Designed miniproteins, single chains, continued (4). Designs and how they scored, part 5

Each design is a single chain, and the fold is of that chain. pLDDT is the mean over its residues in the fold that is shown.

## One batch from the design tools (miniprotein)

Design m12151
Fold by ESMFold2-Fast:
Structure m12151 (fold): chain A 73 residues (1-73)
Amino acid sequence: EIELTPEVEELLEELKKKSEEVKKLGAPLELLREAGEKVREITLKTTEDNESIKELLERLIKEYEKVIEEVKK
């Protein structure tokens, strides 16, 4: 397995926090589904190096942030 850098580990923890926040907010199922589809699309295009993992995690965090913003609108 890839040895993760501290930056990647911090992003993983942030992603977990954002995912949990979305779940606690009770976001609409459709909105969660859409975010999940985008997450899957991003994941399929990534490589196994730490730079690609950072890019993936940042995109995943942004997708969950969009869900949070949409719920608040």
Scores: mean pLDDT 68

Design m12152
Fold by ESMFold2-Fast:
Structure m12152 (fold): chain A 57 residues (1-57)
Amino acid sequence: MVEEARKAGERQAKVEKETFGVSDEYAKKIVELAEESVRRHAEEPGVGAGGTYKTAP
């Protein structure tokens, strides 16, 4: 879900900001990229889901 990706991205952004001192702008981009990634996956239902659980990269 997009909301779950957003929350995960926000946690990642906070860690990056506190650990590496990245700017608020970078933190925002991390969250936006996480949401966009999930949105793109949802636009192609049944295309990426099957490969993901088998460690595709």
Scores: mean pLDDT 65

Design m12153
Fold by ESMFold2-Fast:
Structure m12153 (fold): chain A 59 residues (1-59)
Amino acid sequence: GKEKAEEAERKSAEAYLRALSGEISREEAVQELRKVAEEYKDEPEAVKGAENGIKALGL
């Protein structure tokens, strides 16, 4: 549902921003994004968002 997609987007954005700020490594952010894709696998937009984040991190 919308709430699940929004929650997934927030989690993906947090992981991505934490990597960009240097709070976590890019590898750690990719691991978190993969967990989001798995947790929200039934939400296509959530999966795409997480995959786009991984691609943007260059790993």
Scores: mean pLDDT 80

Design m12154
Fold by ESMFold2-Fast:
Structure m12154 (fold): chain A 68 residues (1-68)
Amino acid sequence: SSAEDLKKLAEELNKDPRISAELIGDNTLVIRTTGDVRTLIGLALRIIGDYPNFSVKVSGDEITVTAL
């Protein structure tokens, strides 16, 4: 399910100590970094490629991923 895919994505991302991935409700993942915004842009592009059924938005220094 999309919710299980988001949970697995959060668990994988949280293995990197520079990345914080937080599940909000059943369908939303918020990703932050201790690095610069270029780290988030690269990560957002990878997620867009790997999860075509997810909506990915970069806003300031955060990525919001929503299961569609």
Scores: mean pLDDT 80

Design m12155
Fold by ESMFold2-Fast:
Parts: sequence; C-alpha cells; structure tokens
Structure m12155 (fold): chain A 56 residues (1-56)
Amino acid sequence: SMEERIRELGERILELGRRVGEQPDDEELVAELTRLAREASVYSSELDREKAERAR
C-alpha cells in the first residue's frame, strides 16, 4: 500500500540522514536523501488525493 511505501521511504530517509550527518560534504548521499524525501512527499500527496476523492 502507499502507507507501507511511505513507511519504507521514511526508514531509508532516517538511515541516510544519519550518514549525511556523519559526512555532510558527501554530495551523493545528500542527493540520495533529497531524492527519497521527494518520493515520500509524492506518495503522501497521492494518499491525501485518494482520501479526498473517496470523500466525494
């Protein structure tokens, strides 16, 4: 489900966030963290959209 995907992305974001905290100058880690955060945001927006459509 989308909720499971958001949870999985959240876990990966936390793991990468810790690594970025240790190596903030690592451009690749920062880019990957940003990518996952964007993906999580998209899934969250999709869930909100689906709930709104159901309310119609």
Scores: mean pLDDT 75

Design m12156
Fold by ESMFold2-Fast:
Structure m12156 (fold): chain A 61 residues (1-61)
Amino acid sequence: MKEARELLEKAREYAERGDRKKAMELILKAAGIAQDLEDAGDTETAREIMEEVAEVGGRVL
């Protein structure tokens, strides 16, 4: 989903600015979208988003 990827891009920007709190909020929103996609049967897209969530989350933490 484009929405989840946009949230992850914004999360990277906030993390670079030192705003880890906002970055984490955006990462959690993107993870929620991935869960909704998995429930709808779009497991492939959900998995791709969760991989990006893990990558961005690892950089923030």
Scores: mean pLDDT 78

Design m12157
Fold by ESMFold2-Fast:
Structure m12157 (fold): chain A 97 residues (1-97)
Amino acid sequence: ATRLRITVRLTVEGLTGEQAAALAEAAVVEAVAALGGRVLSIEARPTGPETAEVVAVADIEGVSPEEAAAAVEAAVRRRVADAGGTLTGLEVTAEAV
């Protein structure tokens, strides 16, 4: 089992930071579940009017940090677009802890 810290920082247009935080949190939960993992902790918060940050710790079997980050990035991009927002900045990192 690999324990990963996943950090998402995003900037959106057409959505609030609170909406961005909620969408990114849902994206992390979805991506981790799709990879057969479990979220152990998650904190999502707006960092500005159109910016948000999510920090999560998850246990995922047989998945690299890079694969986890890519899955989260894809889920965030889809959810922001589906909500009618534009993603103007996105950073997703995953690291073993």
Scores: mean pLDDT 90

Design m12158
Fold by ESMFold2-Fast:
Structure m12158 (fold): chain A 53 residues (1-53)
Amino acid sequence: AELEAELRRLAEELAKLLDLDPEDVAAALLEEAKKEGLEKVIERAKAFLESAK
């Protein structure tokens, strides 16, 4: 529950950076989370946002 909320928040930040729809980004990250797990996808999203600064 908390991890999914964090993933959605990161998806919104990624969508703003990439000029994409936040719902589309959230759906894509949730699909990745089904394959790799929520924690790994959250860490990758955070690392990407950090490197994009």
Scores: mean pLDDT 79

Design m12160
Fold by ESMFold2-Fast:
Structure m12160 (fold): chain A 70 residues (1-70)
Amino acid sequence: MIEEALRLLEEIAELLLKGKELGDKSKIKPEDIERYRELAERLERLSEDPEVREALEAKAREIEEELAKE
């Protein structure tokens, strides 16, 4: 499911961005690390499908470009 994989990727990106902000002042919370692991594992399982993987790579490039211009 491409749409679910894209949603998981966005949630992971938001969680990582939040972790970077908090990491400078405090250690990343254990619950955030656990959530990241769960989302990443599910995303990895979905990315076993080549079509899903290609869609994720395209979306990741878009996210990187958006982050770069901000």
Scores: mean pLDDT 70

Design m12161
Fold by ESMFold2-Fast:
Structure m12161 (fold): chain A 74 residues (1-74)
Amino acid sequence: VSEEELDREVLEALGLIYDALARMAESKGDFEGAIEDYRKAAELYEMSGNTELAQQARDRAEELEKRLKEKRKA
């Protein structure tokens, strides 16, 4: 395994940790915290080359941000 591959694995593992933290925050109703953690996970996934997981994390953050914005307008 190359050193570059190990670095990508570490970044992906950090992304998974933030993704898990975001899911926990979302389950507790902390949508602001969940959005922050999903955005961080997306950055880490993108840096690791995992574009699919990065896009999924971004999409979830955007959906939660939309829900918060709608609540503020209501």
Scores: mean pLDDT 81

Design m12162
Fold by ESMFold2-Fast:
Structure m12162 (fold): chain A 107 residues (1-107)
Amino acid sequence: MTDLSGLELGDLDSGAGLAAALEALRAAYRYRGLSDQEFADRLARALELVAEGRAVEELQAAAPDGLEAALHRLAARLRELGILEPALELARAGDIDGLLALLRSTS
């Protein structure tokens, strides 16, 4: 069971940690009744806002809940690792499995 008020993304410095964070977010959005496509669309939007240079602290403060705040934190980390553009392409395609494979290869 995923408690969204206490969701921590854990280790975002390893490919395994990044993949675990994406899996946790996907599971949390499914628990809220969203499809994998709706989750992918929200992830793509978060990646787009980060790519546009929006501050992660501003995006987290403006987020309606802790899930969306965590999604913006993941997106900001992918930018720092230099993989934002390929991650965004996979999210726009709804290819969450491809995104998980990309994240696992970043170490």
Scores: mean pLDDT 76

Design m12163
Fold by ESMFold2-Fast:
Structure m12163 (fold): chain A 73 residues (1-73)
Amino acid sequence: MEREEAEKLVEEAEELVRQAAELLNQQDYKGMAEKLLEAAELYRKAGEISGDEQLYERAEQLEALARKAEALA
């Protein structure tokens, strides 16, 4: 059950990353940053549930990309 919850959070995070990519194509850097931060929070929650260190690393990468997007906005 806990693993299924983590998998759902990852799927939701991946959808948010896809939306962020669409916003990047529109040059909506603020919208991109917001979606990347939401995705990062979901990856962190999934990491807490699963104990998967790679999910925390992914969250940190998305947070870094969001900061860069905010700087461009």
Scores: mean pLDDT 84

Design m12164
Fold by ESMFold2-Fast:
Structure m12164 (fold): chain A 66 residues (1-66)
Amino acid sequence: RIELSPTELKILSLLQENPDEALSARELAERLGISQATASRALRALEARGLVRRNADGRYSLDPGA
């Protein structure tokens, strides 16, 4: 039921491939070949949905409760 953009799906897939690693918006943008602004916007949307969490270092990982 949750509608995800193509960018949000790519970010989730990358985080799923790297479950033990927290990634910054810049690192996700570099790995996916997108702008940091696009990655930051998608990460904010995913965080608001509870699908990713932001740590104290400003890095994002999959929410273990999702």
Scores: mean pLDDT 77

Design m12165
Fold by ESMFold2-Fast:
Structure m12165 (fold): chain A 65 residues (1-65)
Amino acid sequence: DEKTKSALSGIGAALATSNASKDKILAGADELEKVSPEAAAAIKAAAEASATGKEAGQNLLKLGE
């Protein structure tokens, strides 16, 4: 969905730049579940599949394009 793509793109860019931890990403996904459960699920999946927050952010950025 367009809103999901926009949210993932913005968060992915921020996480890739800020070098956030996986724990912080998961906390952010829980917040997003109130607005977009699809975006939250995608973020959690990316974080769990990645070794670091930076990698999760890069994966989300690609998904959001």
Scores: mean pLDDT 69

Design m12166
Fold by ESMFold2-Fast:
Structure m12166 (fold): chain A 60 residues (1-60)
Amino acid sequence: SKAEEIKKKIEELGNKMPDLSNEEQLKLGIEMAKLKIELAELEGDEEAIELWKLKLKELE
């Protein structure tokens, strides 16, 4: 499913994060936040949508 594909992408990005520079970690964090918003929207998790949108704004 689309949700499973998004979850796999989040996991792959998370696995790369520890080996990256602070600048690259920030960019990856933005991408992960966007993916988590998409996942929360697919699952109808309003609390998660609001949380990740707030985090995305703080990262940008």
Scores: mean pLDDT 79

Design m12167
Fold by ESMFold2-Fast:
Structure m12167 (fold): chain A 67 residues (1-67)
Amino acid sequence: VKEELEEAIRAAREGDGEEALRHLGRALRAAEDKPEAHKPLIEGAVAAREGDFEKAVEHVEKALSLV
């Protein structure tokens, strides 16, 4: 989970929304037993889909602190 979140942050910082979403999807599946991380993961994915990579990184870093 942490590795996937770190890779999602890296991809988002590089402006690669497609790669960020792939890693976030894997992290969400791996964090099935960590429901408290789901909201910031979903918010990060929404931001990445909208091209707001700065906001995506903020949400994913919050998820990383909860996992």
Scores: mean pLDDT 78

Design m12168
Fold by ESMFold2-Fast:
Structure m12168 (fold): chain A 93 residues (1-93)
Amino acid sequence: SAAEQQQLEELERQAFLHQLALLIYIYGTEEKALEVLVKAYKEAGIELSEEEIEEIRKFIEENKEEIEKLIKEFEEKIKKHGLTEELKKLMAE
């Protein structure tokens, strides 16, 4: 149904927002997070075009408030569990 398709699209959007928020939290800037995302796709055999990268930048800009809210939620959860440094070590080289 149309409702089920809209629900799937929103679920995919939310998953991508969470991924972007987590990367921005770990790497400290939107640009560094985007560099890591592009590199990860390339290592998976998916080379993003300059146009596709710009679409991701625009998506971040259009969803900035939601991303900032998700980052705050991650910070609260990580601090509550004492995992800030451990998480950064696992996600960094």
Scores: mean pLDDT 79

Design m12169
Fold by ESMFold2-Fast:
Structure m12169 (fold): chain A 92 residues (1-92)
Amino acid sequence: MSPRELARRILAELSRILQDGIDNDESVEELVARLEEVIATVPDEEARARLLELLREMAEELKKAKTKAEKQAVADAFVARAAAVLAEALAR
């Protein structure tokens, strides 16, 4: 698979996990654990580290979110930032 295709598949998986977790009122801890598994598949060590930092930031924002709309906005922001990290590291 090309680096660009790998980046797209990782982003699609992160998006699906986030949407599923929000729709099912999954705990932030359970959601983070599932997302960490996907991030662990990223072959670039620096990109993995940056994605884990973004995940920690998102987890804190999700804990403060009171509505599903707020949780969705936080998730969308995380996916956008993750896309930028993957574009720089894998999809060049």
Scores: mean pLDDT 83

Design m12170
Fold by ESMFold2-Fast:
Structure m12170 (fold): chain A 63 residues (1-63)
Amino acid sequence: MSKLITRAVGHVLRGIGAELDGDLEAAAEAYERALELLEEVGEGDSPLAKRVRARLAELKAQL
C-alpha cells in the first residue's frame, strides 16, 4: 500500500473524529486533504473518494 493512500485513510478517520466532536470545519478540512491525496495517486474515482466527496458536499451545505 502506498504512503499516500495510508495518509488519505488517516485524514478520513480524522474527519470522522472531528464530526463526532461537532467540529464541522475541521471535518471538512480533513476530507479535503483526503481527496487531494486520493486524486494524487489516481484513486479520485474510487468508492472511498466518491463517499468522501459526497460527505464533504453535505458538510459544506451546512457551513
Scores: mean pLDDT 81

Design m12171
Fold by ESMFold2-Fast:
Structure m12171 (fold): chain A 64 residues (1-64)
Amino acid sequence: EEIAKLTKASKEDVEKYLPKLKEGKTVSQLAIEERRPYSEVYRIAKSIYEAEKKVKGKTDFPEF
């Protein structure tokens, strides 16, 4: 609900980060590469993980 607005990943962020996460890149590596705060990239990655779990019942990358 209100918390979903704080963890909402944009379509652009999903398209950018999802392939890299599936390749095994860590949130720390993505934060460094994109020059974004770790906490922001973590929220995006967590949002993608939770969305995949809800839609597919499984994730293509491990929980972190």
Scores: mean pLDDT 67

Design m12172
Fold by ESMFold2-Fast:
Structure m12172 (fold): chain A 59 residues (1-59)
Amino acid sequence: SAVENLKKLSDEELEAAARILGVTPEEFRQALEKAKSADELAELLGVPKETVETLGQTR
């Protein structure tokens, strides 16, 4: 799943992904821990689900 792939990001990759999403790395990390799906992650971050899925596929 996209969420599983995003949880495997290094600190550097996580910072880059957070920057693309317009959130802090801290917010992104907390959202990843709480979210059970790409839909939930997108809602927690306030971004479109397509954005989360695209990032998860690239990683």
Scores: mean pLDDT 76

Design m12175
Fold by ESMFold2-Fast:
Structure m12175 (fold): chain A 99 residues (1-99)
Amino acid sequence: MEQIDLEARAALAEIILALLKKYPNEKFVITPAHVDAIRAAVEAGDREVASETLRIIVDLMEQGKAVASKEVLEDLARIAEELGDHETAERFRKLIEKM
């Protein structure tokens, strides 16, 4: 992976986090591009940004304010496990079980 590409995708995770915090009443569709940005943040060492973004996403999904495909939910759960956030990973898995 090229360093410039990694930094650009990591920056997208920070933008996603800022948007989620600023517009909590909007309906969000979480896409594979959002997963890539969060993963890039982990790979760039921005683990705090990645972890906080995942927690906000799962909170919004549990409130019915965000939606994603089963594939995206599985990827988000995996990233949460990789970050050691077993609680957030389990919350994503429970959302998959309800599909």
Scores: mean pLDDT 77

Design m12176
Fold by ESMFold2-Fast:
Structure m12176 (fold): chain A 77 residues (1-77)
Amino acid sequence: MREKREEMRKRMEEVEELVREAVRAEQAGDYETAKRLREEAIRLATEMLMEYAGLSEAEARQFAEHEVRELEERARA
């Protein structure tokens, strides 16, 4: 339990960093880099949700897209 919680936290920190980098790239006009980083963040969040929440890939991706969008809004604020 303790080890899985710590692992999930580290993966979430990685997703947050990718989202911050994507927002910085977008603000710099590098839309290709922003798109790539955003998709990588969604991929990692999807994998995390499948592993820890037992969601299907489609369900996990839907939740991952929502979470990444929320993180993007916070990074732009």
Scores: mean pLDDT 81

Design m12177
Fold by ESMFold2-Fast:
Structure m12177 (fold): chain A 105 residues (1-105)
Amino acid sequence: EEAEEGARRAEEGAEEARRLAEEGKGEEAAEAALEAARAAVEAAEAAEGEGGRRALMLAGAGAMGAGVAAALAKQGAQEGAAEAAAIAGETAAEGGREAAEAARE
């Protein structure tokens, strides 16, 4: 249940990051992607075993991608930031899904 809640929040954050990216709002999209990654980490911490470890790796990759997106936005590369944020958000959502699946087993 806790892993499923975290996965749901990661999915919502990824959807928000994608929406903001489509609007060209790279900085805001990066923030949404980081929120998705945080939710995915919380979901992964609730999962155990190999599935939990895979979920944590995906959540970490999402967080790193969101950091890159934020850096790009700070340098004025809004389109690049938006693209990076959308990818980071989806990676985090993938981690959340993996965590929820592992917690059910």
Scores: mean pLDDT 85

Design m12178
Fold by ESMFold2-Fast:
Structure m12178 (fold): chain A 81 residues (1-81)
Amino acid sequence: MKKEYLEVAEKAIELAKAFEARGDLREAARYYTLAGMEYFKVGNYDLSAEYFEQAAELYEKAGDTMLAETYRKLAEKAKEA
């Protein structure tokens, strides 16, 4: 089970980087969000927080300020876990 979550996180990060390179900031943010969630499930809260912060930054650049605030708060919760 844990190995499956790590594989999903790794693939999500690869896709996020690909979308970011293409200028699809919102899609990149969605995949960084997926990586953050999968790292949280396996108890890697530091990486979870890092990827939620990356997602928030990309949502902010895309003009999605409400989503950026949401994922910044999730990153803070992950740091406290």
Scores: mean pLDDT 84

Design m12179
Fold by ESMFold2-Fast:
Structure m12179 (fold): chain A 62 residues (1-62)
Amino acid sequence: MSGWDPEFVRALADASPDTAGGQYLLGVLARDEGDRERAREYARRALELDPSFGAARELLES
């Protein structure tokens, strides 16, 4: 189990949309909902905010 409620993850992302973490969480939600194009878009934005964010890079490459 991922251990995180999708609504809670979205609330965290919406609270910090201008952060790499916030963009990454939105990307994870999009991927879990089957929207790979949106997931990649959010992953790119996360990497633009923090190029060292390895988790966002992995999301973009998957």
Scores: mean pLDDT 75

Design m12180
Fold by ESMFold2-Fast:
Structure m12180 (fold): chain A 77 residues (1-77)
Amino acid sequence: MSENDFEAEILLSLGRMYIALGDIYKKKGNTKEAIESYEKAIELFKKALELSENPELKKEAEEEIEKAKKKIEELKK
């Protein structure tokens, strides 16, 4: 694993933690905090995508970004 791929994996893990945090806020009815958590996750996933040299990690990052964007869109309605 390259240094970039290792950092990308850490960023993916942090992004997933922010998704989990957003889901907790959503369950509590804290819509603003849920959206903010999902937006932070997207930023982390985008950084992972930019740093990664591994096509599987890039695909995971892209899929996670898409899922997070859909979660935000659902909460805005």
Scores: mean pLDDT 86

Design m12181
Fold by ESMFold2-Fast:
Structure m12181 (fold): chain A 56 residues (1-56)
Amino acid sequence: SKADELIEKGRKALKEGNYKEAYKYFVEALQAMAPDDPRRAEVGRLAVEALKKYLG
């Protein structure tokens, strides 16, 4: 799905230290997910992690 592709791109960006890009991909993944998708909590935490690393 589009959400799965965006999560993979976000995880790759996070591993590469591209924290701003990782944050954007995780936010886009959350927008592509159903409101009750069980992965929302994990992806939300990854988005926050990426944002914190980007901001320092």
Scores: mean pLDDT 88

Design m12182
Fold by ESMFold2-Fast:
Structure m12182 (fold): chain A 56 residues (1-56)
Amino acid sequence: MEEEERRQRRLEAVFLEATGGVYRMAAEAFRFDKEKAEEYERLSREYEEKGRELLS
């Protein structure tokens, strides 16, 4: 039982999920550049998955 460690882990997960969301929006904004759009889409998925892992 480590309340502060749990809080920190949850904060990290939230930041990772927020970062994933930002990359998702970036992929949409840069859809005119398919290379960048694909890269941001991949990063979005990676960060969302990492955030989810931290909470499991």
Scores: mean pLDDT 79

Design m12183
Fold by ESMFold2-Fast:
Structure m12183 (fold): chain A 87 residues (1-87)
Amino acid sequence: MMEEEIEEARARLDDLLANSSPTTQLWIRAVIAGDKAAIDKVLALMKEKFKPAGEEYLKEVFEELAKELEKLGRDVAAEAAREAAKA
């Protein structure tokens, strides 16, 4: 049921975060809790951290993050990530 789908999405998010720093992983996990302030802080950190990689890479990261957050039922977090991808 729904719990199984959430668990699978969480595993995919963990795989996505495998290449991220421990700090980024902790902040993303805080976002899963649905805290809007934590969501904004994580997205700002990710944007600043990946700033040297260029705009195309940042867009891909934010779009993939939004997709995974949407699967977890974190619609506010997913929308914030999609907005960050457009910026």
Scores: mean pLDDT 60

Design m12184
Fold by ESMFold2-Fast:
Structure m12184 (fold): chain A 63 residues (1-63)
Amino acid sequence: SAEYAARAAAYAAAGDVEGLERAIVEATSKDGPAGGREAALAGLRAAGSPESRAAMQNAIKSL
């Protein structure tokens, strides 16, 4: 969870939507739904702008 949350935050800060999606999927696979949710929240918190955050939210909803 912590590892994938940190990875998700790093990808989101860089604007890497694909990386964020991979981190969430990996977190869910290893730590279950709680891990995936933790990674998704970390990514949303790290998004640098409202526009970036909206893009991240749309990506997360598509998973």
Scores: mean pLDDT 79

Design m12185
Fold by ESMFold2-Fast:
Structure m12185 (fold): chain A 88 residues (1-88)
Amino acid sequence: MRVDISPSIIPAGPSADIRARVRDDRPGRYRLAVYDANGNLIASRDFSGSSASIRVDGLQAGQQLLARVYRIEDGKRRLIGARRILVR
């Protein structure tokens, strides 16, 4: 399994998109979740395909976000990818 979360740097401004791509040997359900530096959930999206994009709003220079991708199996979520994202 391979997980790619992009980009690692996003511009400050009204909004930006964060994309997750999963390459897995079996079809699955996934969740892309974006958190602020304090651990508050900003945005999340469930998806069952190979990729998802999520919009995050109100971006300030110097802010840090944490994007996480989970695989969902039988009501359990397993972390399969993470990326720290810098806003500048």
Scores: mean pLDDT 83

Design m12186
Fold by ESMFold2-Fast:
Structure m12186 (fold): chain A 58 residues (1-58)
Amino acid sequence: SMEVRRAALETAANINKVGAETSRELAERVPENRETFLEGARLSEEAARQNEELLEKL
């Protein structure tokens, strides 16, 4: 149903936003792996954006 799809996309967007924030925090706390965490944050931010775009089309 559309309600299930909406809930799934909202949940996915929120999870990806939290993941991005966590990755940026880890980039500061573990500088040896900074580039890896920043790349992870970027990918999570992009995924959240895509989830929000799909929500707008529902």
Scores: mean pLDDT 88

Design m12188
Fold by ESMFold2-Fast:
Structure m12188 (fold): chain A 56 residues (1-56)
Amino acid sequence: MVDEETRKKALEDVRRGVKKEEIKEKYGLTDEEIEELIEEDIEEGVKVLKEAVEKV
């Protein structure tokens, strides 16, 4: 179970290009939790693509 604060920090690190292994070590997350966060971020980005997109 991942706190919302931890999710936001992990997503920010993913966007920065931090490796999954480093994120796992830093926040104690599993591969599944990281993948779930990435999928949620992508789904949110898809909405932007209907109007305009900068970088997703």
Scores: mean pLDDT 68

